# Designed miniproteins, single chains, continued (3), part 16

Each design is a single chain, and the fold is of that chain. pLDDT is the mean over its residues in the fold that is shown.

## One batch from the design tools (miniprotein)

Design m8564
Fold by ESMFold2-Fast:
Structure m8564 (fold): chain A 73 residues (1-73)
Amino acid sequence: MSAVKGAELLAKYDEYGKEALEYAKKAEEAYKAGNYEEAKEYLKKALEYAKKAYESLSEEELEKLEKEAEEAL
């Protein structure tokens, strides 16, 4: 799944998840526009905020999120 889907899940639980979703959407927009360097930078920001949202989740929720992301591969 795309970074947007992961960030969207986190956005339901935390304000940091909303920031992650915002940056993930900006990364996708930049990628579609051919601005790959900008997309990479926005993706890094999305992951940074996702980590902050992640810290608010339980170990069980983190394991579920990890498996869901892996199975979407």
Scores: mean pLDDT 70

Design m8565
Fold by ESMFold2-Fast:
Structure m8565 (fold): chain A 98 residues (1-98)
Amino acid sequence: MEELIEEAKKLIEEARELIEESRRLAAEARARGDEAAAALAERAIELAEETIKLAEEAIEAAKKGDLEKARELLLEAEIKLGVAYLERAVARLRLRKL
């Protein structure tokens, strides 16, 4: 289905944006001496990169007509992206002290 490929492409775009924002956040955390916040931002990058890989695999599965596998890969990508957003949010929260 064309829809599954479009959803996968949207996840790839969102993940790439999260990676760029998280790289800036990691740099800011290191500049402030908060290595724990930097580590959380780096973890968000890793999870977002995994999201891109799973979404790309979902596109290939959909192109081969394996729609069930494409949906499973897309769901896994969505879950990983959600965790990446949470890790970034925790990193931002750590950088806010009174």
Scores: mean pLDDT 86

Design m8566
Fold by ESMFold2-Fast:
Structure m8566 (fold): chain A 100 residues (1-100)
Amino acid sequence: MSIEEQAIKLLKELSKKLKELVKKNDFEGAIKLLEETIKKLKELAEKSKDEKIKAILENLVLHHEKLIEFIKTASQEEVEKLIKDYEETLEKVIEYIKSL
């Protein structure tokens, strides 16, 4: 499996599981899932020999770190709204990675 295929699979699984955890008000589970995803994205970035793919993965790490900070400080309603916007952003990122 290519680095791009591994990243796409990871992001799709994250989107699905994160949405379910937020709906259940399991914010600790959501943070843990994001931390595990960040670790995997960092591993993929380090293994990437393509500077463009590496930059995308590094930007995804930063985006997910900011998402964790927001979940820790925001209200439930704000988190639910952010996760909806996040799902749309992830779909665009996945399409961009597929175009490479």
Scores: mean pLDDT 82

Design m8567
Fold by ESMFold2-Fast:
Structure m8567 (fold): chain A 96 residues (1-96)
Amino acid sequence: MELSEKAKELAREAEELAREGRAREGGRLAALGGSYAAKAAEAGEPKELAGEAGSLAARAGTLAARAAKSGLEAAYAAGGAIAGIGGAFQAGEAAK
């Protein structure tokens, strides 16, 4: 199974949930997407694909944070954004 493809799928679902105001669920999926993007980079998948997936997860997490109705939901969404950014960074480092 392509880890970068799974990461992109999770990021897309996270963005949809965020746009519906489901910030907590969106944040969780964004965090999972970022984790899969990082694993894709570690597994030696193309850095361009892993980096793209990580960026999408970070964006989805940011949107979920903006949709949050409470501090707890915002914390979950922020975690997703951080995980996505980490995945993108790790993909770049794996390129070295």
Scores: mean pLDDT 71

Design m8568
Fold by ESMFold2-Fast:
Structure m8568 (fold): chain A 58 residues (1-58)
Amino acid sequence: MIELSDEEKEKLIKEAQKAYDEVRKQAPPDTSPEELRRAAREKIQEIVDKFIEEKKKK
């Protein structure tokens, strides 16, 4: 498990919000909130993985 600083957590939260907004914007009109959350969660996981990789690079 990787420990994140408060600054890193803030950036991650903002990226997660953007990912959710992007998924919601591109989703079909009949998409449930649960489906939107699942799709956003997948994008958030990718963002987390990239963030962690970038942090480890240092």
Scores: mean pLDDT 73

Design m8569
Fold by ESMFold2-Fast:
Structure m8569 (fold): chain A 92 residues (1-92)
Amino acid sequence: SRELARELADYLADLAREGAEVRVSSEGDTLYIEISGLDAKRQTAFALWLIGLGLDGLDVEVKIEGDTLYVKVGGLSPEEIEYIQRKVEEAK
């Protein structure tokens, strides 16, 4: 939904402003997010928040590998994907 896409965009933008390296790309209808530079507590907090988005109707997959968090998000429109990408780039 527009609300879930906005919440995701805002969270990612906040992480980028706090010094995390946030990379966002898309392929088809899937958004790919790569986040590095987060400590274990921040990684856990974000992963738990993403579980909430999955329960609210987004198709979310999360993988943690070392200090990097990999996220796949489906269930977004092309307009929602473009909005999220723009907000993350503006926050860098």
Scores: mean pLDDT 80

Design m8570
Fold by ESMFold2-Fast:
Structure m8570 (fold): chain A 82 residues (1-82)
Amino acid sequence: MERLERARELGRRLGLEAVENAIKAGEPLPSVDEILQGLLRLPEVLAKRFPELTPEEVRAAADAYVEAATEKLKEITEKLLE
C-alpha cells in the first residue's frame, strides 16, 4: 500500500473510532470551540504519536480523520434527513 493511502486509512480509522467512542460514552456533544481546538491540534497529536510519518502523511491522515468523522456524524443525524 502506498504511504499516503496508508496515512489516509489511518486517519479515517481514527476519526471513525473517535466518533464511535463518543457515542459509547454518551452522545457526541462537541462545542464549536472543542471541534476547532481538536482540528488545530490533530496534526501535532498525529506527528507525536506517529513520528515515522512525514509531514505530508500527517496532513493526509488529519484530512481523512476530519472527512470520516464528519461523514459518520452526518450518518448519525440522517434521521433528520441530513
Scores: mean pLDDT 72

Design m8571
Fold by ESMFold2-Fast:
Structure m8571 (fold): chain A 63 residues (1-63)
Amino acid sequence: AEAHNNLGNVLAAQGRLAEAEKEYRRAIELKPDFAEAHSNLAAVLAAQGRLKEAGEEARLAAE
C-alpha cells in the first residue's frame, strides 16, 4: 500500500496525473482506510477538474 502511494506521489510531481491516480487507487485497494492515499487521490482528481470525485475521496480521507 505505502509503495503504491509513494509511486503515485512521484508520478503526480511529474504531472503524470492519470498514472498517479492508478497508483493511489492500488494503494486504497490494499488498504481501504489509507487516509493519505484518499487525500492524494482527491488532489489529482481535483487537478483534472473531476471535482465531485475529488470531494468524495476527500471525505473518505477525513473519516
Scores: mean pLDDT 82

Design m8572
Fold by ESMFold2-Fast:
Structure m8572 (fold): chain A 62 residues (1-62)
Amino acid sequence: TPEERVLAALRAADGKWLTVEQLSAALGLTPEEVRAILDRLIAEGKVERRGSGEDEQYRAVP
């Protein structure tokens, strides 16, 4: 699923912080789709966020 692809990409980044734009470009998803997926993964405790606005970055929880 797109959610599994986003989570797998974050885990493959080996703890690096990624932006919505980086994930969108890497996975061929729209920024809106990536944001919706990230919001769900954060609610599930699988992804964490830092920063605000356009500077937001995301990482898979270990």
Scores: mean pLDDT 82

Design m8573
Fold by ESMFold2-Fast:
Structure m8573 (fold): chain A 60 residues (1-60)
Amino acid sequence: EEKKKEEEKKKLEKEKKEAEKEAEEALLKRAEEAAKILSEKDEKKGEELLKKAKALLEER
């Protein structure tokens, strides 16, 4: 129905936005996991890795 055209548009836009957010969050989570593992061996290296990952996402 034409009436739902705008609602569907909003839905798609929201899904697209959420997908992009999820991708960025997934990247951060992976970096956090890697940093956690690295922190067990080299605490400084783990922190550096996490810092770099966050900086890359924020610099956008």
Scores: mean pLDDT 71

Design m8575
Fold by ESMFold2-Fast:
Structure m8575 (fold): chain A 72 residues (1-72)
Amino acid sequence: GPDTLLSGSAAGAVAAAALARVGAGDEEIRKVGQLLHQLGRETVSGRELVEIAERVGGPEAGRAVAELVARI
């Protein structure tokens, strides 16, 4: 859910999977990784990951992350 805490590697994997589903390329995946690194934290919430994906890939990417995080 939105309060699910993800490690940086788990957040990166979820974001990459979501971006791939919406047809985003390697540049968008790399940009999400940069934003996750800039947070400087051990974990990110599902809500924060949705916000990052929306900034990079638009509302469709945010929805795809939200759908994946809802399963956790």
Scores: mean pLDDT 79

Design m8576
Fold by ESMFold2-Fast:
Structure m8576 (fold): chain A 63 residues (1-63)
Amino acid sequence: SSEELQKQYDWVVRRARTTSLDSQIRALENMALEFESAGDEKLAERAKRLVEEVERRRREELE
């Protein structure tokens, strides 16, 4: 559960370095919801922050 969620989060963060921004946003949004449901406030907050950061970069790149 918590260890599994942490591994999923870690996977998403590693992917954020090598994957398209769209894919990263979707994965991070899904992880944020999953962490939130599991009650892992810190991981949910981190995932949400990363979503915002990647979304802003995506927007800037396309503008």
Scores: mean pLDDT 69

Design m8577
Fold by ESMFold2-Fast:
Structure m8577 (fold): chain A 72 residues (1-72)
Amino acid sequence: SIEEMDKKAREIAEKLRERGVDVSPQHVQIALNLAKAGLSDEQIIDYLVRNLGVSREKAEAIVEALKEAGLI
């Protein structure tokens, strides 16, 4: 559900913040939506960097955190 996705995105963003990586829950949610649409890790990273102005380091951290959580 949309509500469960929003909750998971917030949990991932908080976990990344605990590790010293400040990312917006909105960017995590967008990455999740792109993964569900069938984009590869590299395509998601490139989208976050080129379209949302997220640093490559933060984009990679988002994708890895989503993998650790079993969401992608």
Scores: mean pLDDT 85

Design m8578
Fold by ESMFold2-Fast:
Structure m8578 (fold): chain A 84 residues (1-84)
Amino acid sequence: DKLKEKIKELEKKIKENPNDAFAYVKLGQAYFDLGEYEKAIEYYEKAIELDPNMATAYLNLGIAYKKLGEEEKAKQYFEKAAEL
């Protein structure tokens, strides 16, 4: 399972460097691909806490919230991504 292998590698990278904002985005994307949207959101939120200017994290938050039916939250994150 390539996706689960990637998750384990990213978890290891985060253990070694907990401030790697991009690693959190990749981990969120991997959980999103598994259909684990709420878990993906947690990792994207961690990424923007570390790097508030990461447009990719805001875009991915919008997509994940849209999957959960949270249309107004999705719109706000898409607007933030477009500003960056």
Scores: mean pLDDT 87

Design m8579
Fold by ESMFold2-Fast:
Structure m8579 (fold): chain A 60 residues (1-60)
Amino acid sequence: SEEELLQAAERLGEKYGISASTAYKALLDAPTLTPEELAQKYGISLDAAREAVRLYEELQ
């Protein structure tokens, strides 16, 4: 759900020092981009990008 995605974005943002807005956008793009492409697009670490992909997969 959108609420679960928002909560995941807040947790990602806190863990990796990125805004919840950036984390939320990365989560929405997770099914269409590789972790490397997510990291490049949003200026986040590869670890944050990989976590975004895992979280999206768990929520689908």
Scores: mean pLDDT 85

Design m8581
Fold by ESMFold2-Fast:
Structure m8581 (fold): chain A 67 residues (1-67)
Amino acid sequence: LSPQMQADIELAMARMLISVLKIMKNPSEEEKEELIERAEELVDKAEELGADEEEVEEIRKELEELR
């Protein structure tokens, strides 16, 4: 995988985790924190690999709202 392809995959995975969080009803605090942490790690990795800054910022804002 090229760094660009890996960045795209990492962002897609982060978006998937955010979608899961949005559809969950009454998640435990542990489940919520775990999914947010995983999504943040994926976004950070994508940014290091050169992901689109605008996309990274959008995902980070969504994660802040889910806290």
Scores: mean pLDDT 81

Design m8582
Fold by ESMFold2-Fast:
Structure m8582 (fold): chain A 64 residues (1-64)
Amino acid sequence: EKVEKAIEEAHRLADELEAQGRTDLAGVLYISIGVAKTALKNGEDEEEVVEFLERQIERFRELA
């Protein structure tokens, strides 16, 4: 639920950054999404994964 929304938001932001030519930021955000998906598969806390993604999204919005 919440984690699905965070992943979707991160993907959207990464796509926007790539479209703007910020390939470096988009690449790091795509990696962060991969890390989050792996953490969920390993049974890590969904709430912590969401916090991680939300922090990444906030940081990259500030850099954009």
Scores: mean pLDDT 81

Design m8583
Fold by ESMFold2-Fast:
Structure m8583 (fold): chain A 94 residues (1-94)
Amino acid sequence: PKIVITVEAEGITKEIAEEIGEKIREKLSTIAKVLSVEVELDEEKGKLTITVTLDPETTEELAKLAAELAEETVREELEKKGIKIKSIKVEIEW
């Protein structure tokens, strides 16, 4: 499964986006096998997309837990930087 996180917030830099991706990989790797974390930032639109690819054998329950942990990680890191989140959307692609 893939976890797709889409964030709208002003002030996300490429450096912050990459840091968030690294922290997501670190935290999610404690509960699931993470194959990749891809980060895409449109700075002009303030749109950040993070795609986490989990091992195909990851259970639905564990993928949902990973999605929740990923969302919490994004919120925590942006709040630490003083960035106000306009919207956040999390989807799991099976």
Scores: mean pLDDT 84

Design m8584
Fold by ESMFold2-Fast:
Structure m8584 (fold): chain A 60 residues (1-60)
Amino acid sequence: DRERRVEAVRNAVRDALEEGASEEEVYDTALRVGRALGLPESVAREVAREELEEHRRRLS
């Protein structure tokens, strides 16, 4: 299920952000998890971008 795979990437990115991962580490995490799940890189990058923007806005 594509939605479940996207959600798995989003959860991995959220976990990385909660652990204090850098922007580069967040994108690396999204790309690695997305690749393992067979998602396009564009989808994995978009999830990372969305979660990074949301997290940074909360902390600012």
Scores: mean pLDDT 84

Design m8585
Fold by ESMFold2-Fast:
Structure m8585 (fold): chain A 59 residues (1-59)
Amino acid sequence: SLEEQRALAERIAAAANAVPGVTAWVKEVDGKPLVFVRADTDEAMEAAVRAIQAVVDAL
């Protein structure tokens, strides 16, 4: 459901936001929740990707 998709997107965004120098947010595009990520450095982006992967792997 869209509510389940949004809940997952919020969990992914929260995991990325826990990384220093990373800002992540959920935005609905065409009725679908998408996660957007901004990182201050390449190292912060790599850490955000690993944090997101950990959430996905725990599903």
Scores: mean pLDDT 85

Design m8586
Fold by ESMFold2-Fast:
Structure m8586 (fold): chain A 66 residues (1-66)
Amino acid sequence: LEEEIKELREKIKEIDEEIEKIKKEIEELKKNSDDKEKILELEEELGILEIEKAVLKLVLERLEKK
């Protein structure tokens, strides 16, 4: 159980790092580019990662309350 919690926390951290990377890319594109299609693609990817993170956090919460 403790090992499972540690693995989930590490996975969430990895997703957070990817989310921050994509957010930075979106901000740079908004400042230096009119590539709306690429921005939309990155925003879609960001949305998928946010959902994955939310699911993992729910699993983590349930494990911690056992």
Scores: mean pLDDT 81

Design m8587
Fold by ESMFold2-Fast:
Structure m8587 (fold): chain A 88 residues (1-88)
Amino acid sequence: EDREVAELLRRRAEEYRLLASLLPDPEAAALFERAAELLEEAARAAEAGDWERAEELVRRAEELARQARAAAAPEDLRAALAEAAALL
């Protein structure tokens, strides 16, 4: 279970890094990149059995991802999401 959860968190981090690379807005891109970093840290916490820390890091990562979506222009976000879906 620890390994499976960590793998899912790392996959989500990869998705956020991909979105960051596709967004022209540097603020939105930086927020997605930071969210990805927190998800990788959450994966390591999950592997160590620290579920409380993993959950807190996931919550913070998803809050940053929400801020990133709000910072991005709707057209840019839509294009990035479509391109990311095609690549994944």
Scores: mean pLDDT 85

Design m8588
Fold by ESMFold2-Fast:
Structure m8588 (fold): chain A 61 residues (1-61)
Amino acid sequence: EKEELIKKAEEYSKKATQALNDGDFETAAEYFRKAAEYYRKAGLTHVAERMEAIADELRAR
């Protein structure tokens, strides 16, 4: 369960990084938010907070 949640978070983080490399800051922010949700469900609150901060920065631009 926890391991699967972390795997999903990592998948979204990878998609976010790809979108960021493509210059799609809006899509990157959405994927970082999704990664944060799965990290929170897995109990990794500090990692989730970092992902949320990155997403907020990308939206502010």
Scores: mean pLDDT 83

Design m8589
Fold by ESMFold2-Fast:
Structure m8589 (fold): chain A 55 residues (1-55)
Amino acid sequence: SPEELRRRIGELVRELDELAKRISETTDPEERARLEEEMERLAREVVELERQLAS
């Protein structure tokens, strides 16, 4: 349902905000790279859900 899609998008956006904060605080290059990969994965999921919501 559109309501479920909006709720999931909201959850993912919050997770992305938390990851961005962790990335800004991280001094370890390996941890930073891992967090950046996770951010890219979640951002891609948001785009897919937004596409479903637009349909």
Scores: mean pLDDT 86

Design m8590
Fold by ESMFold2-Fast:
Structure m8590 (fold): chain A 85 residues (1-85)
Amino acid sequence: NKREELLKKAEEQLEKAKKELERAKKEGASETAIKLLEKAIELAKETIKKIKKGEISDEEAQKKLLEIDILIGLARISIAVDKLS
């Protein structure tokens, strides 16, 4: 079931983003990194709601999962750059 797989992936991405945010806060990450992770969490929550309600296509849900991954990746890059300064 593609919908169940997408929902599971969205829930896993939400957990990942939350753990990354807690680590970023503990490490004193920049406001930029924190905001990117907060956006990833919000997008993950919205995507989960839309999947559960049937308000989003599988293709659009997959695009949202990619957007969440990009936001988390950008936050990680921001944290890495900050550690070099």
Scores: mean pLDDT 86

Design m8591
Fold by ESMFold2-Fast:
Order: C-alpha cells, then sequence, then structure tokens
Structure m8591 (fold): chain A 55 residues (1-55)
C-alpha cells in the first residue's frame, strides 16, 4: 500500500504542475485520482492530504 500511496502522490503533483488540479484543493485532487486514475478512495484521500500539506 505504501507504493500505491507514493504513486498517487506523484500523479497528483504532476497533475497540479500541469494545471489539471488545484494543489491547494484536497477534494479536487481526490476526485481526479479516484475518477480519472481509478485510485482507491482511502489512498486518494491520503495522497490529496499530503499534497495540500506541502503547499
Amino acid sequence: EKEKLERAIKAAKLAAEMGVVDPENAEEIKRYLVEELDVEEKIAEEAARRVVEEV
């Protein structure tokens, strides 16, 4: 599971850098990971939280 979380965080950061999601909006990041990348909801929530905390 740690590798899944790490991949989700990297995908979220890349999407934010490309302007696909707002890096300060955890709900938008979670939605993107779940709906577009089929990431598990719990992993997407944790990844979104960590990305927002880095901003």
Scores: mean pLDDT 79

Design m8592
Fold by ESMFold2-Fast:
Structure m8592 (fold): chain A 57 residues (1-57)
Amino acid sequence: SEEERRRLRQELLDVAKELEEAMKNGAPDDVIEELKARLQELAARLGATLHVLDLPK
């Protein structure tokens, strides 16, 4: 549903923000990979294109 997609999109944005901060602060690769995996899962549910892998380091 549209409402469910909005909730998933909000959660995706929250996780994306956390990933950006983790990458900016030099978090361990393990943490970064877990956040990427979560983003991929949320993106798959939304049918959206995931660009997290293309983010500058």
Scores: mean pLDDT 73

Design m8593
Fold by ESMFold2-Fast:
Structure m8593 (fold): chain A 82 residues (1-82)
Amino acid sequence: SVEQAKSYEKLGKLYEELGNYFEAGLAYEKAGKIYEKLGNLDEAIKSYEKAAVAFEKAGNKDKALDAEVKAGVLELKKVLLG
């Protein structure tokens, strides 16, 4: 649900404020997946972009790149399939 996705966004922000960047990335990634399944593409893109930044700050380049790619694919989907 949208409420579940918003809860993960709030959790991600809390982890960021605590300096727990890897856990923040995971929370934003979960929010992005929920928004994506619901068709809320703008919110999904934003959540994956936040996940990518959090994973980069955590030093996890592979997860950062994966989240960035997911955001880019959804941006393309909005333009070409919308």
Scores: mean pLDDT 87

Design m8594
Fold by ESMFold2-Fast:
Structure m8594 (fold): chain A 65 residues (1-65)
Amino acid sequence: SAGIEATERKIVELYLEGRISVEQANKVGEYLRKYAAGEISREELKEAIREILPEDLAEEIIEAL
């Protein structure tokens, strides 16, 4: 979906800018893929992102979703 694609692009952008680590990018990407596959809810995805990233970066990614 457009939201999933926008969120994936945002993760890549933040990683290339040095704002998140490769471990953070991979972990957020893993949860995004689970959400896209219907394995987790949107709320579980948002909670996972907030657990992995600092608040400001988490909200940037969630806004792209």
Scores: mean pLDDT 87

Design m8595
Fold by ESMFold2-Fast:
Structure m8595 (fold): chain A 70 residues (1-70)
Amino acid sequence: SHEESVRQTIRQADELAATGTVEGQREAANALRFTAESLRKVPEARELAEEMEKKYKEMEEKAKKLEEEE
């Protein structure tokens, strides 16, 4: 199901982000982005796609800030 796929991706992204590294944040963002793009092709999953898109953009911004602080 789309819900199960989203849950798995969020878990993987959270594990990557928990490393506290720029690389971890970017990998997390990429995983969420890939899932959002896949869900965007399914009309019934539009709301899930929008939520995932918002989350990966937030992670990308966090990665940029961490990289600038280095």
Scores: mean pLDDT 76

Design m8596
Fold by ESMFold2-Fast:
Structure m8596 (fold): chain A 64 residues (1-64)
Amino acid sequence: VEEAVRRLEQEGDRYEAQGHLEAAAYLYASARRLREIDKVTALSPEEAQQLADAAIARAEAIAA
């Protein structure tokens, strides 16, 4: 889960640097939610990456 969370935080930083504050906030919130899900369910690396990919795609839609 740490790799997926780190990826979401890095993408959030990238969007924040570009001025896409809502997309950045969504990615940071998604990273926190992913940690919370992992605490309850123990996500596989594949499941964590799929959730991260979905969050990044949604952030792109928010930024558009």
Scores: mean pLDDT 79

Design m8597
Fold by ESMFold2-Fast:
Structure m8597 (fold): chain A 86 residues (1-86)
Amino acid sequence: SVIEKLEKMSDVERRKFFMDNSPLSEADKGAVSAALDALLGGGDPERVAEIVRPLAKTELGKKVIEAIANSPDIKSAIINAYKAVS
């Protein structure tokens, strides 16, 4: 299954797969990418919230924000975000 493949990927490969296979706009993909970078760097929750604010303007973007926010780690965040947009 796609999920089994995602679980076996490196963080870089998993992120690229999500970006290549999500129906998000180029701008929304940029915001998700920046949010993931901020989370990897141990970013302040307020900073992450500002980065993802543009995503909250669409129903698809809201689902991605919810998936990332409710995930315990970056691997789960990417997998759950993919599930939200698929």
Scores: mean pLDDT 77

Design m8598
Fold by ESMFold2-Fast:
Structure m8598 (fold): chain A 75 residues (1-75)
Amino acid sequence: NREKVLEEATREAEVNGLLAKYSTALNTGDLEEAIRTLEELIALLRRLAAETGDPYYAALAAELEAELARLRASL
């Protein structure tokens, strides 16, 4: 099924793109960009969890919410 394969690939690309952006922001010391990117990634993961029912997305979102709280405490 071409549509399902493309939808899955698009979801993986979006998640991986935001993870890469977050990693780059941390490595360059841009904490404000890192926080914004994590907020965007968490919102995407919660949406994907609701759409797919895959527990992986919900678990990752929860882990990143804890990381976001830690970064905000560093400001």
Scores: mean pLDDT 81

Design m8599
Fold by ESMFold2-Fast:
Formats: sequence, C-alpha cells, structure tokens
Structure m8599 (fold): chain A 67 residues (1-67)
Amino acid sequence: ALAAAYAEVRERLRAAGASDEQIEAIFADYRAARPAAEAELAKLTEEGDPAAAASRELLDRALAYVE
C-alpha cells in the first residue's frame, strides 16, 4: 500500500534525475504528515467503516499523483 506507492514514486523520481538524497528528503516531509491520516484510517477500519479501504487506496494514488 503506502510503502509500495513510496517505492514506485521513488523509482519515478530517480528516473527523472533526482538523487536518492533528494528523494528521501521529499518522502520524509510526506511521511511526517501521513502517520495522522493512517491512524485515522486504522480507527475507521476498527469501527467497520467500509470507506477505510477506499481511503487508503486514495492515499496511495494521491502520493503517486502528487509526485
């Protein structure tokens, strides 16, 4: 899910000429914001919200899209 999306975006950025250092700096910023969203999705999943899985998929797509 998110880890796989991060890996794919990292590969795209590298193909575009970004260094590994630049890529990790970008992902550090995104990861800092992501734990809160992931915690909310985990809570919704525990409560049985059917939208939780769709929300996680949207986060994966949004990361790939924004990069």
Scores: mean pLDDT 58

Design m8601
Fold by ESMFold2-Fast:
Structure m8601 (fold): chain A 91 residues (1-91)
Amino acid sequence: SKEAIELNQLGNELFKLGRYDEAVEAYQKAIEIRQADPLLQHNLAVSYNNLGNALLKLNRIDEAVEAYQKALEIDPSFAEARLNLAFALEL
């Protein structure tokens, strides 16, 4: 949906500004909307990966690991999420 795309974009801009707590909130809202639409599953995986990245910046490592795992459950071929998960598990 347009709203989910806009929320994910807002999350990305907040992440660039170092506003990681607000980025987490924006990505979580995008995830809630995307979970309701089965046609947006790849976009759902992307939102979970982005959520994981923001959580890592906040040193919320266990939550970041969970977010990356959810991205990979949705899209097992998502190479970026796999690499991010491997990195987070070494922390």
Scores: mean pLDDT 87

Design m8602
Fold by ESMFold2-Fast:
Structure m8602 (fold): chain A 76 residues (1-76)
Amino acid sequence: SKEEILRLIGEILRLIGEIEDLRLKIKKLKEQLKEAEKKGDKETAKKLEEEIKKLEEEIKRLEEEKERLMKELRSL
């Protein structure tokens, strides 16, 4: 139905927004990582690398969820 299609589109758009927000956060953290590396701050660099890795794993999960919903939408 049209209502089911609109609901799935809404969920997909929400996931796209979350993924893009996380990508912007990673970009900022990567800039901070470069600054920490230039300063020789190994402890801060390690913390930033761990945070970036966690956000990249979250993006992967959200992208997998998005693909699942997109397949469902295409089957309607």
Scores: mean pLDDT 89

